# Ledger of designs, part 8: designed miniproteins, single chains

Each design is a single chain, and the fold is of that chain. pLDDT is the mean over its residues in the fold that is shown.

## One batch from the design tools (miniprotein)

Design m260
Fold by ESMFold2-Fast:
Structure m260 (fold): chain A 92 residues (1-92)
Amino acid sequence: GAALQAQLDDLASAAQQQGITVTITIDGDTLTITVSGLDPSQLIAVALMAMGRQVEGDSVTVTIDGDTITITVSGLNDAQMLAFAKDVLAAA
């Protein structure tokens, strides 16, 4: 909903102020997080976190292109989406 989008926009803005280049989008029950400008160790940390969630049964897709990682997760409620976004940014 609009409240979740506002919270995710605030989270992305806070991360950007800390030097993390991030975009967070919602389309229905699907959350997409794109993080750019990461070094290889940061890319690995974020990818391992996301793949760990995939092994636990979450519908998670991870794509890496250069210094950019895109994580897509589906089937989460609003609280789970916010928590997932926080976990991604904590790993970066």
Scores: mean pLDDT 79

Design m261
Fold by ESMFold2-Fast:
Structure m261 (fold): chain A 85 residues (1-85)
Amino acid sequence: SLAAAEAIVERVRAAADRLAADPASKAAVAEELRAAGDRAAEVDPEMGDIARGTGDIVATESPEAAAAVARAAADAMEALRAARA
């Protein structure tokens, strides 16, 4: 649904902001994105899979790279959401 797509994009964008402000949150943010992605996939598999995959990448990247990856993912997801509307 549109609402589910908007919600998960907002979560990934908020995750990018949190990673930039608090690099020590990387492990918690990765876990939160994986869980949120799995839940979102029940309604929007494509958006959920991207969010989960972003969590997996965030877990393995440096704190500096993790914020950039999450930002790029949020931008890509927003473009995908906009293309559906």
Scores: mean pLDDT 84

Design m262
Fold by ESMFold2-Fast:
Structure m262 (fold): chain A 55 residues (1-55)
Amino acid sequence: SEVDELIARAREAALAGDFATAAADYRRASQLRFGKEPRDLSEEEGEELWARFRG
């Protein structure tokens, strides 16, 4: 899915130390999945997105 592709790119960027790209892709995944900025996610929504990011 597009969400999983964005999360995978965010993870690869973070591993490379490119936190700006990681944050941008994670934010886009959050918007696409929940319609919200990551900071505005509920605990449950944030845990779902973080679990995807962790693999």
Scores: mean pLDDT 87

Design m263
Fold by ESMFold2-Fast:
Structure m263 (fold): chain A 82 residues (1-82)
Amino acid sequence: MSDEEKRKLGLEYLEKAKEAAKKGDIDTAKEYLAKGASLAGSVLSEEQQEKLQLLGVEAVEALEKGDIEKALEKIEEMISLL
């Protein structure tokens, strides 16, 4: 898979994570977030990977707390790195 294909698929998974979070499907949101972050991390610089990892942790914590607004904000920040 090319870096462009990984970036596109990573973006698609992060968007699916946002949709699942909006529906209150926390388990599905976490699954798509993990898949999207893994693909995104594989095409980003080391510095951007550190930012992505921190944002991913914060997004998961927000989802587990039921803070959907904060989770969506963090996922949008992850998408902005792509």
Scores: mean pLDDT 86

Design m264
Fold by ESMFold2-Fast:
Structure m264 (fold): chain A 94 residues (1-94)
Amino acid sequence: MAEEKAELARELADIAEKAGYTSIARQFRNLAEAYEKGDKVEADIWSALVLIQATVLKEDDPEFAELVREAVTAIDNGDLEKAREYIEKLRELV
């Protein structure tokens, strides 16, 4: 589970980087490292920071921002199947 969450966070980092959202990509990489370490507090912090950045991004790229928010929420809730669906939709935008 933690390894799968880290993998999905790294996929989101790659997608964000390809989209030109370097700050969000870096936050996803930090989130992946937190999941790999099993540091729930650190993971919660990086997840919250990604959600804040997605809220800011909504003004410029609402579709990408919404899918990022949904994917992060699904990962946090352990709904990895739903997270993969949002990740695939994000890949179609880059």
Scores: mean pLDDT 87

Design m265
Fold by ESMFold2-Fast:
Structure m265 (fold): chain A 64 residues (1-64)
Amino acid sequence: SDAELEARAQAIVDGINEAMLTMAEYLGLDVEKVKAALEAQRPAMLDSFLASMRATRAARAARA
């Protein structure tokens, strides 16, 4: 379902952001600035993942 894809896209973005923040901390970057930048990009990232996941689902359905 689309709700399932949306939930999975959110989980993927959350995981990527967590990994990026961990790397920023390790590199001694300004974690709060990195966090703000990641959150500013969240809507675009979610739209991109949702579009890719929907396209993949459609392609797999056509091949089944």
Scores: mean pLDDT 84

Design m267
Fold by ESMFold2-Fast:
Structure m267 (fold): chain A 67 residues (1-67)
Amino acid sequence: SSAIEEELRRLAEELKRLEDEGVRAVIEGNYAKAQEIAERIRRMLEELARRLGVSPEEVRRRLHEIE
């Protein structure tokens, strides 16, 4: 549906922002922040995976394809 497509697009944008921020944290040597961001990504993907009935890895793959 158009509603879920719009939600997935917004989540794809959020995933990209979090991934970019995580990479930046690693480059800056802030591994605590990088770990915190990785946990936020994990929780986001797990919640969406639960709603869609697929694995978190499959959710991440699909969101990257939208991006």
Scores: mean pLDDT 82

Design m268
Fold by ESMFold2-Fast:
Structure m268 (fold): chain A 68 residues (1-68)
Amino acid sequence: SMSAEEFLEEVIEGLKKTDPEKAEELEKLFKEDKIKAVEAMKEYLISQGYEEVAEVFGKTLLAQIKAK
């Protein structure tokens, strides 16, 4: 099964086709601070109208990243 980090990388890869500027921003942030990258991704999902998904995503991924 895909880890939280692998899932975030997959989402960034998908964004490269639709929003390459945002994808580059998130990829850079992910390399520097994984927690901030998850927070930025959550904000992006909220901006796209996926507020409920963003809430669940943020809680799950932050828990998994902190557990590593």
Scores: mean pLDDT 73

Design m269
Fold by ESMFold2-Fast:
Structure m269 (fold): chain A 81 residues (1-81)
Amino acid sequence: SSMEELAEKILEEIKKVFDELLAQLKAEGASPEEIIRRLQLLTQSFIAYIRSLEDVLGKEMVEKIIEEVKKYTEELIAEVK
């Protein structure tokens, strides 16, 4: 469905932003502690953004995207530890 396609696209764009931030911070020589802090701040911002889409995506899809974002953040944090 178009809603499922939109949700997938949103998740892919979010993951891309995380990947670009991680690559930039590594290139700048940021400490693991700084990288983790910046990833956590970005996660909070995306969760707020995704929740703002509830009227479009519905509550179930919003919670699913939030869980995928949290999972991806934890995977990236594990990579830098």
Scores: mean pLDDT 88

Design m270
Fold by ESMFold2-Fast:
Structure m270 (fold): chain A 79 residues (1-79)
Amino acid sequence: GKEALYEALVAAAGPEKAEEIMARMEELAEEEKRLEEEGGSEAEREALLERRLALAREVAEVLGRPDMRAALEEELALL
């Protein structure tokens, strides 16, 4: 899963951009876990979802796979 995504990002955009995207994915996953454990407002959850959708779109564009946007959005939500 994540390893294959990282390798694809490195091939498409180089290691620096791949590391940036992977770090952003990890931050979003940590923030979602925090909101689940500590509780969060509806506004905080909506802001997190918007950030996930924006990142999924950027990943799909970097990979040249706009058809995978929905699948990437779902996978990011499961992190």
Scores: mean pLDDT 75

Design m271
Fold by ESMFold2-Fast:
Structure m271 (fold): chain A 81 residues (1-81)
Amino acid sequence: VDGKGVAYAIYKAIYEALTEGKPEATFTTSSATVTVQAEKEGDKWKVKITVEYADGSTETFEATLSKKGIEIIKKAYEEMK
């Protein structure tokens, strides 16, 4: 999996959820399909990353971002453009 592409998809999904209400992004590579979902929970954002490998195995990662964390992600996304 392309780590930079995955990070960009995560930041983009969070940014779009904040501005356009599009909380999901999918990134497909030759070895895996990565789905990132961002959901607002009160004053925090819950980010779920699902990686589905070509052999059918799956891994799921979850993180919760505070308002401060969101600002850091937004700045990182703007710097990656």
Scores: mean pLDDT 68

Design m272
Fold by ESMFold2-Fast:
Structure m272 (fold): chain A 59 residues (1-59)
Amino acid sequence: MKNVEEALRLKKEADKLAEQKKYMEAIKLYLESIKLARDNPELQNEIQLKLTEVAKKLA
């Protein structure tokens, strides 16, 4: 299974949604991406940082 490649794809889509200020949609894709990045701690951490930044925009 191409979990890392799919995680990177979802991360890029979430980044675009966040740029468009679609924060809730971006959060959903970041959450899917981090689940797929389970076997790559470095990528998982990077996605978590992006998720945190977007979540702050909703607070």
Scores: mean pLDDT 81

Design m273
Fold by ESMFold2-Fast:
Structure m273 (fold): chain A 89 residues (1-89)
Amino acid sequence: MAAELAAFAAGLAELTEKEKEEIRELGKKTGKEELAEKLIKLLEEIARLTLEEAAARAAGDAERAAALRARKEELGKEAEKLLEEIKKA
């Protein structure tokens, strides 16, 4: 679930409004709307880093690509924690 959501974001330039709405609806159901908004922001950042990593790889900048991947992995772990906390209601 959480890893699937992070992997899904990795394929996108930006989260769609429908995806954001689904996360907000989950937050409303569990009473954790604030955490849902934090998760959305985190997934937007992961998507941005994924595009930057792809661009760095295409440019042959292995050092930058590695740094961006490491940051993306850290944010992915944070997103997994937030999703589990939101689901805990």
Scores: mean pLDDT 74

Design m274
Fold by ESMFold2-Fast:
Structure m274 (fold): chain A 64 residues (1-64)
Amino acid sequence: SEIEKLNKQIKEVKEQYKKDEEKAKELKEKGDVKKAQELLRDSAVKSTGQLIRLIGDQIDVELK
């Protein structure tokens, strides 16, 4: 159940990143290439940090 909860949270983080990718595409189409790049970079850093934490939590649960 704890592993299932962590897997769901991982999926939610990945889904949020995909939404940010879509927003970045909209910015690029409007000519705001720099804003699109900054949004994607910020989103990638945030999602990667969250994924590292969640994967670490999964390892801790599996080693119990």
Scores: mean pLDDT 84

Design m275
Fold by ESMFold2-Fast:
Structure m275 (fold): chain A 62 residues (1-62)
Amino acid sequence: GAAAEKQARIDRTLANARAALEAAGVSEAEIDRVLAEVRELLEQGKFEEAQRLLVRTYLAHA
């Protein structure tokens, strides 16, 4: 159903974000914290805030 499809898309987005943050040298503890916050933002439909958090975290370590 639509809810399961939404969760699958969120899970895939978070998996891709984890790979990018790991490649940038972000610590596992920080990745877990940031991705937990991103998940909550995506579940609330706050896509712009989620994207800004991911980009900011990535650029701070790249």
Scores: mean pLDDT 84

Design m276
Fold by ESMFold2-Fast:
Structure m276 (fold): chain A 71 residues (1-71)
Amino acid sequence: MELVEALKDPDPEVRLKAARKIGEIGGVEEAIGPLIDLVRHDPSDAVRGAAAHALGQIGDEAVAAYVERQR
């Protein structure tokens, strides 16, 4: 999914737009890892907020399942 790759873009505006769009469509499981990385490590407050919102749209159960697999 092109939006998932955009979450890794060097431009924070591109990352912000991708995170918002993923949230709008209800999220995708493939985006969970990249979104968690943005929430934890992105220097932009706006990008971190959008990523956290998108994870909320995907749902806590799906996020927890992803984290358990990564260990």
Scores: mean pLDDT 76

Design m277
Fold by ESMFold2-Fast:
Structure m277 (fold): chain A 71 residues (1-71)
Amino acid sequence: AVAEPDAATTARNQRAVRIANEVIDLYDKSKSKEEFDKQVEKKIEEYRKAGNLEDARLLEQAYTAVKGAEE
């Protein structure tokens, strides 16, 4: 049988989706790529200052993925 994700995997996936949605929202609200970059960097710094290193890391990954999708 295919292994189903456990509660911990589900929680991590939900966190990753939340962070991805935050990046998309910042992208949609930004007037330029430069503003988007600054907003994402500011958000990463805020997470790090709050001691939320996991969300900071996920946001960096989501940001990299969005930049990669622009070709």
Scores: mean pLDDT 74

Design m278
Fold by ESMFold2-Fast:
Structure m278 (fold): chain A 56 residues (1-56)
Amino acid sequence: MSIDELPEGRKETALFFLEVGKRLAAQGRLEEAREMYRAALAVAPGLEEAKRLLEE
């Protein structure tokens, strides 16, 4: 899945939400992490990594 087709700022924003979500998940804050993954997908629907994380 290629997110390289997204505008520069949008890709960066989606990855930023993804990183924040991963840090929250590492702290056991899974509910907040899932909200961040959803935000990443709202910005970049093709971001497969965030989609996989939301399946849990």
Scores: mean pLDDT 74

Design m279
Fold by ESMFold2-Fast:
Structure m279 (fold): chain A 63 residues (1-63)
Amino acid sequence: SLLDEFLASLGLSPARVAQLKALGLTAEKVARMSPESLRALVGDDVPLSRITEAIARLRRALA
């Protein structure tokens, strides 16, 4: 899915992706989040710049 590909592009494991989806995370919700809010959710190991780029790409895919 678009969300699975997005989260994998940030370096998240399949187990962590499944956990975030279980918490109700969707591609549409991610596209509406700030990069800082998403970084707090996915972890500090992912650079903010990479999250910002990935959200911009996701927003284009959902447009």
Scores: mean pLDDT 80

Design m280
Fold by ESMFold2-Fast:
Structure m280 (fold): chain A 55 residues (1-55)
Amino acid sequence: MDELKKQIELLRKSVATLDEMIAVAEKRNPALAARYAAVKAKFEELIQRLEEELK
């Protein structure tokens, strides 16, 4: 249980980092920004699934 909560925290931290990377990349490389956004979406989906498992 505690391991799963730590994984969710790490994923949330990764999402925050990806948001920063997207903001920087979108001005210079929209294709790279789109790739970061896709990874972020997958992490957010995983977080939701893991949070459902904790119920």
Scores: mean pLDDT 81

Design m281
Fold by ESMFold2-Fast:
Order: structure tokens, then C-alpha cells, then sequence
Structure m281 (fold): chain A 61 residues (1-61)
């Protein structure tokens, strides 16, 4: 689920697991692209919002 992906990404950030964080961000980008292609703009927008939030926190590390 989206909540699980965000939780795992935040956990990876907390643990300093850069490799895991990059893998999770790549997965979120893939799912956002799939949602957009399927016409599910709401899911795509939610994924993009999570990605932007996580990437902002990652840049501060």
C-alpha cells in the first residue's frame, strides 16, 4: 500500500539506508507512472506528494 511504502521510506531515512531509500523511491516512481497511465490521477498525485516529501527529507541528511 502507499502507507506501507511511505513508512518503509521514512524508516530507511531514519536508519541512513541510502540504497533501500533509493529502491523505494524508484518503486514509488514506477507506481506513479502506472497510476497516471491507468488514468488514476488521485493515486499518482498521492505518490508524487510522498516522493517529494521523502526527497526533501533526504536532501537534508
Amino acid sequence: SLEELEKQALEALENGDRKRLAELLAEMYRRASEAKAAGDEATAQRLVAVIERVERLWREQ
Scores: mean pLDDT 83

Design m282
Fold by ESMFold2-Fast:
Structure m282 (fold): chain A 71 residues (1-71)
Amino acid sequence: AAAALGLSAATVAAVTAAVAATLDVSAAAATAAILTLVDKPAAVQAAVAGIADPGAQAKLAAALALVAAAL
């Protein structure tokens, strides 16, 4: 997954830690979310837009912005 993205292990770890902190989830859950976003960006964006809780939607949108900035 990291090799497929062309990113260094240190960059992947830093982005994963930032996403995990933003969403208040484990690093493993953040890694799975990042991989899903890279594989299916339109589906992830549609899912985020469908969230009724504005706080949860804002956190997920911030996490998407962190991943986009790192890529």
Scores: mean pLDDT 65

Design m283
Fold by ESMFold2-Fast:
Structure m283 (fold): chain A 90 residues (1-90)
Amino acid sequence: MELRKAVRRAMEEGAERLRELARELAARGAEEAARAAERAAEQARAAVEEAIREAEKLGLSAEEAEKLVRESVDAAIALIEALAAEEAAA
């Protein structure tokens, strides 16, 4: 059960980070990047059960699964920030 709880918590925290990023991007006028962040947050919530199944399939520990989810969220944030930078240069 610890693996399931760890993945769910990490995915929920990731969704919160993405929603906060969306608000910040919208406030600075990066509307396209803000929409991408909102979609990523919705996808993270929708994918919780799939993420748990993949973690179980890979035989990950709770710590390994949490780290992988966190790294995936960080990568998504980096891509969204790159989109915001391109939008600002237009």
Scores: mean pLDDT 84

Design m284
Fold by ESMFold2-Fast:
Structure m284 (fold): chain A 76 residues (1-76)
Amino acid sequence: KYEEEIKKNPNNADAYVELGREYLRRGELEKAVEYFKKAIEIDPNNVRAVDLLLVALHRMGKLEEAKKVAEKFNSL
């Protein structure tokens, strides 16, 4: 469903977030990261995509990359 939605509307950031969540749930962390990054590229204010990207990076053990993402989107 979400892949079909992206095909019809490739600027739908929320569809990329939902597709990323499905890959995250399946343990396909690298694909999840790719889709969350795509959602952020389309909508940089998509807080849900940023939060889920951090979850995926932490689960992959990419703590350095997760820190950089958190600093970028949660800078004072």
Scores: mean pLDDT 77

Design m285
Fold by ESMFold2-Fast:
Structure m285 (fold): chain A 71 residues (1-71)
Amino acid sequence: MAEELLEKGKEAAKKGDYKTAVELYSLAAQEALRAGDRELAARALREAGKVLEKNGDFESAKTLYELADAL
């Protein structure tokens, strides 16, 4: 479930496991898009972008924010 993947991503981010957090948020976005929930997908992409920013990956974060804004 997309919501469950979002919660797992938040837990990984709190532990500093940014790679796992981004992977879980990306899966949440994919599941949300398959279900037609563009708003949930955009939220998942923005959460992944925030994690990438905290990890110093500003270009990847920008790409995810732009994808979220396009949904």
Scores: mean pLDDT 85

Design m286
Fold by ESMFold2-Fast:
Structure m286 (fold): chain A 99 residues (1-99)
Amino acid sequence: MEKAEEGAKKAYEAAKAGDAEKAAEAAKEGAEKGGGGTGAATAAAGAALGAEEGGHSEAGREGGKAAMEKAKELGGGTGAAAAGMAGSGGGFGGELTAA
């Protein structure tokens, strides 16, 4: 949790500053250190919040995408979906892609 929060905080600050590349890298690091799904979701949420507060939606999207890609590498299809939802503001709970 703490390591995932560190990645999320870095992603938040980068996204708030409008640095999409740093937001993506920080979100990816948060996903990796957080152990996949939870880390990816936390990092993507951080990037999304920072982007919203800074007015840089692109940085939030790039952070979410980076966290999702890293979650996929860690074998977490569910984690990747959670990261995508968090980064998009799709809400907590419920399947975003209900069949």
Scores: mean pLDDT 66

Design m287
Fold by ESMFold2-Fast:
Parts: C-alpha cells; structure tokens; sequence
Structure m287 (fold): chain A 70 residues (1-70)
C-alpha cells in the first residue's frame, strides 16, 4: 500500500535525522513552519545526505512535514 510505504520511509528518515543531524532536523522544521518550502527542502536534502538517507526517504519526509504544517 502506498500509504504504508510512505509511512515506513518517513519513520526511517525521521529517526535517522533525529539521531545523526538533530540541529538540521530542527532547522528544517522551522523552515516548513514558516512556509519556506524551498529552504526546507534544501535543508532536508542536506541532512539526509549527512545521515546516509536516500533521495526517496528525504522526499517522503518533506511531503509529510508540509502536510503537518498546512
């Protein structure tokens, strides 16, 4: 199921970012909250690369954060 797959990718990404790059994770959340989606996506991609995450995991996390702060 598409939702189940996305949830798994988001959980993996969120856990890795919180453990390995907590400051970048916080900065990305702040950017999403301010509706600066371009900045938020760049920060998430940077954090994902530092945490060893895939582009797919980074994109899934970004989309979920956007929904949370609608």
Amino acid sequence: EEEERRRELVNEAAAALSEKTPELAAKALEAVEKKDYEKARKIILEAAKKAGLSQEQADALFEELKKFFQ
Scores: mean pLDDT 75

Design m288
Fold by ESMFold2-Fast:
Structure m288 (fold): chain A 92 residues (1-92)
Amino acid sequence: GKQAEKGAEYAKKQLESRGAEAEAKVEGNTVTITARGLSTEAAMGALAGAVEAWLNGVEAEVKAEGDTLTITLTGKDAKQAGEGARMVGEGV
């Protein structure tokens, strides 16, 4: 829904503000955030946000591959997934 898209867009904009190339995709109740070229500090912030989402009942998966960080957030619904994505963005 629109709430998941808002959370995903917020996370993308926050990551881009730190100089990363970022993409965020919404698929049902899952938000996938991909960022390239993040500093260690910004990456740690994004990971802290993913941990916060997990502690709030969002399923969080993290993959680091080369210079790319991918965070996949699955909620009980699209709104919860979007809230998780917002937490990732706020961590950055």
Scores: mean pLDDT 87

Design m289
Fold by ESMFold2-Fast:
Structure m289 (fold): chain A 97 residues (1-97)
Amino acid sequence: LEEGKKLFGKEEYEEAIKKFEEAIKKDPNYAEAYLYLGVVLIRMGKYEEAIEYFEKAIKLDPNYKEAYEGLALALDLAGKTEEAKKVREELKKKFPE
């Protein structure tokens, strides 16, 4: 996971993906690895794939605020504006002031 984050910081997206996939193979419940896969995919313009990974991160950790934020962003970028609005409303309910 840490090596993947370093590669992402260097904009080496394909290499970063491989490291996050390795983390998931070792621990399929590693919510953070799914979050970072979604983030990398957004940077690559693969919004529909990013949506799937953010949804997996939320399923593994329903209180993962960053995963809801990522999901809403990916939905907006994919043109699913109404779905993104629903996710943002859920985010407000789960993480009020």
Scores: mean pLDDT 80

Design m290
Fold by ESMFold2-Fast:
Structure m290 (fold): chain A 85 residues (1-85)
Amino acid sequence: LPLLEKLREMKREVEELTARALAAVSDPAAQAEIRARAEAVLAKIDELEALAGRGNVPAEVLLAKKEEVERAVEEFRRLVEEVIA
């Protein structure tokens, strides 16, 4: 399904971004914050995946969750770009 493929791609992107950020940062506190933010984004993706797998969810709810996940991934991407700059 196209949506599930996109969600798996997003998870892979978040994992790759996390690895790059952790390689660029030596401070344990900063590494912990990066990991915590990555876990939060991955949890949102998992929630949308579970929601999409249910048979009785309004389209408006799925759309709202999709937009929330896309914003979270974009915000995390910007955070990583700032960290590795």
Scores: mean pLDDT 83

Design m291
Fold by ESMFold2-Fast:
Structure m291 (fold): chain A 66 residues (1-66)
Amino acid sequence: SAAETHARLVEAARLLADPALAHLSVAEIAYRVGFEDQATFSREFTRRFGVAPSDAKAYARALAAA
């Protein structure tokens, strides 16, 4: 369902922003929240939040370094 997909994407956003998980790739985060395909994950994440998962991860790393 759309609500279930939204919940998975919200959890992915949390994991991408977690400095303790900075060692995980976008693909690993996608699989961890239940997506089998990183490309599908990236399209759905960008559609929902207006920002690519790689950009969200880069922003979190920049904040952790400040």
Scores: mean pLDDT 80

Design m292
Fold by ESMFold2-Fast:
Structure m292 (fold): chain A 57 residues (1-57)
Amino acid sequence: NKKGVEMAKNLLKLGQMLEDERLKAAGEKALERATKAKTDEEGIKAVQEESDSVGAP
């Protein structure tokens, strides 16, 4: 599940750089879900869902 974890870390870093608490929270949740996922597909899906929850309209 390396790809999902890397995507989640990128989302978290983006939130930290922009000082966006909502985006940071989404990245943190995505990282937890991606870390627990057994496959890259599950990890990627988790990151995508968390990103979509706080993404642009």
Scores: mean pLDDT 76

Design m293
Fold by ESMFold2-Fast:
Order: structure tokens, then C-alpha cells, then sequence
Structure m293 (fold): chain A 80 residues (1-80)
């Protein structure tokens, strides 16, 4: 059975990332850094609704690249 909250799992699915490899907080921090670099309002939370309504449209438009989020999250998780 899933040990993770269903909404949290759906966030990982929407972002196309592996929940066993990346911490959600690191992914949200990465997305916020990229959004700030582009002059966009940062995410107020890592909730399913916020990700769906704010981040997913930016990924679909190509304004933000999913691979860039994953790369940045890896850098944040290393704390180098």
C-alpha cells in the first residue's frame, strides 16, 4: 500500500519525477528558483492545486523545462 499521501504522489506524477529519488521540498525550491529567475510569482505551497494551477501550465507552454527543475533539485539536495 502507498505510504505517501495521494495528493503528494500526484504532484510527483504531474512533475514527472521519481518520489524515491527526489524530496518534494527540494523540487518546490528548484521550481521557485527558476520562476524567480524568469520574473514569475513563486509557488505559495507544494500542494496539488498550486502545482496544477501555476506550475503545470508553465511546463506545458515551455516557459519552464521539467528537466531544468530536476537538475536544479539535484543541486539543492547535494547542498554544495
Amino acid sequence: MMSMDPDTYLVYQLLGIDPSKYNLDDVIEAANEIMKEKGLEPLKSGSLGTIRDKLVPLLESGEIDRDEIIKRAKEISKKR
Scores: mean pLDDT 74

Design m294
Fold by ESMFold2-Fast:
Structure m294 (fold): chain A 66 residues (1-66)
Amino acid sequence: MEEVLKLIGEAYSLADEAEAKGLTPAAQRARELIDRAVELYNQGKFDEAIEAAREAVRVAREALAQ
């Protein structure tokens, strides 16, 4: 439960950093995945929410590593 919220928070922070650096397509993709993770969390689908949040973190981190 707490792990999902922590990953969502991390993904938001990374998406904001990507957007600030002009990596708009990656930031938008990360935000879409964050929205999906939040929706899954609200539905009680915690495992799927964790996977969506991890994918959001991955997308933003890969963009920032370039």
Scores: mean pLDDT 82

Design m295
Fold by ESMFold2-Fast:
Structure m295 (fold): chain A 83 residues (1-83)
Amino acid sequence: IARLEVTVLAETPTSVAVRARVVLESGAEGIGIGSGPTLEEAEERATRRAVEVAEALERAGKKRLDDAEKVGDINVKALVNAA
């Protein structure tokens, strides 16, 4: 991957939610949200999802998805279990 950016969306004593943005060398960009009991686990989950999205877009000849479509305005918790 050419670039990885991680943004903390929410942090509580027992849970952290993060958004990862990955840019592949081709310019394909993927965004993933993950949460976990630690920043490391949340980041790993978010990054894994972001890479999966970026690779799918690259295969389809696209560079990015609409961020609103990917994330949703208020559904961070629901996206923890996204495929």
Scores: mean pLDDT 66

Design m296
Fold by ESMFold2-Fast:
Structure m296 (fold): chain A 86 residues (1-86)
Amino acid sequence: AEAARAAAEAGRAAAEAGTYEAGEAAIKTAEELGKKSKGKGAVGAEIAAGAGATAMAMMLAAGASKDEAGRVGGRAAAEAGEGMAE
């Protein structure tokens, strides 16, 4: 559960920062937490990383700015990570 919570925190920070770089950093943090952790927390962090990456890719495909994509990706990672942490 700790890895999923940490991934959610990283996603929230990225959504607050509202930049592409922050969104990418949060996704990478969630991926690393998934790789280094075990059990349900690792799965939650991997789901958070996937949700964030998918949301960013979809926003960019829809013509959103990189910063908008980063904010939305961070939010998606935070929501997915929070759902898996509890």
Scores: mean pLDDT 79

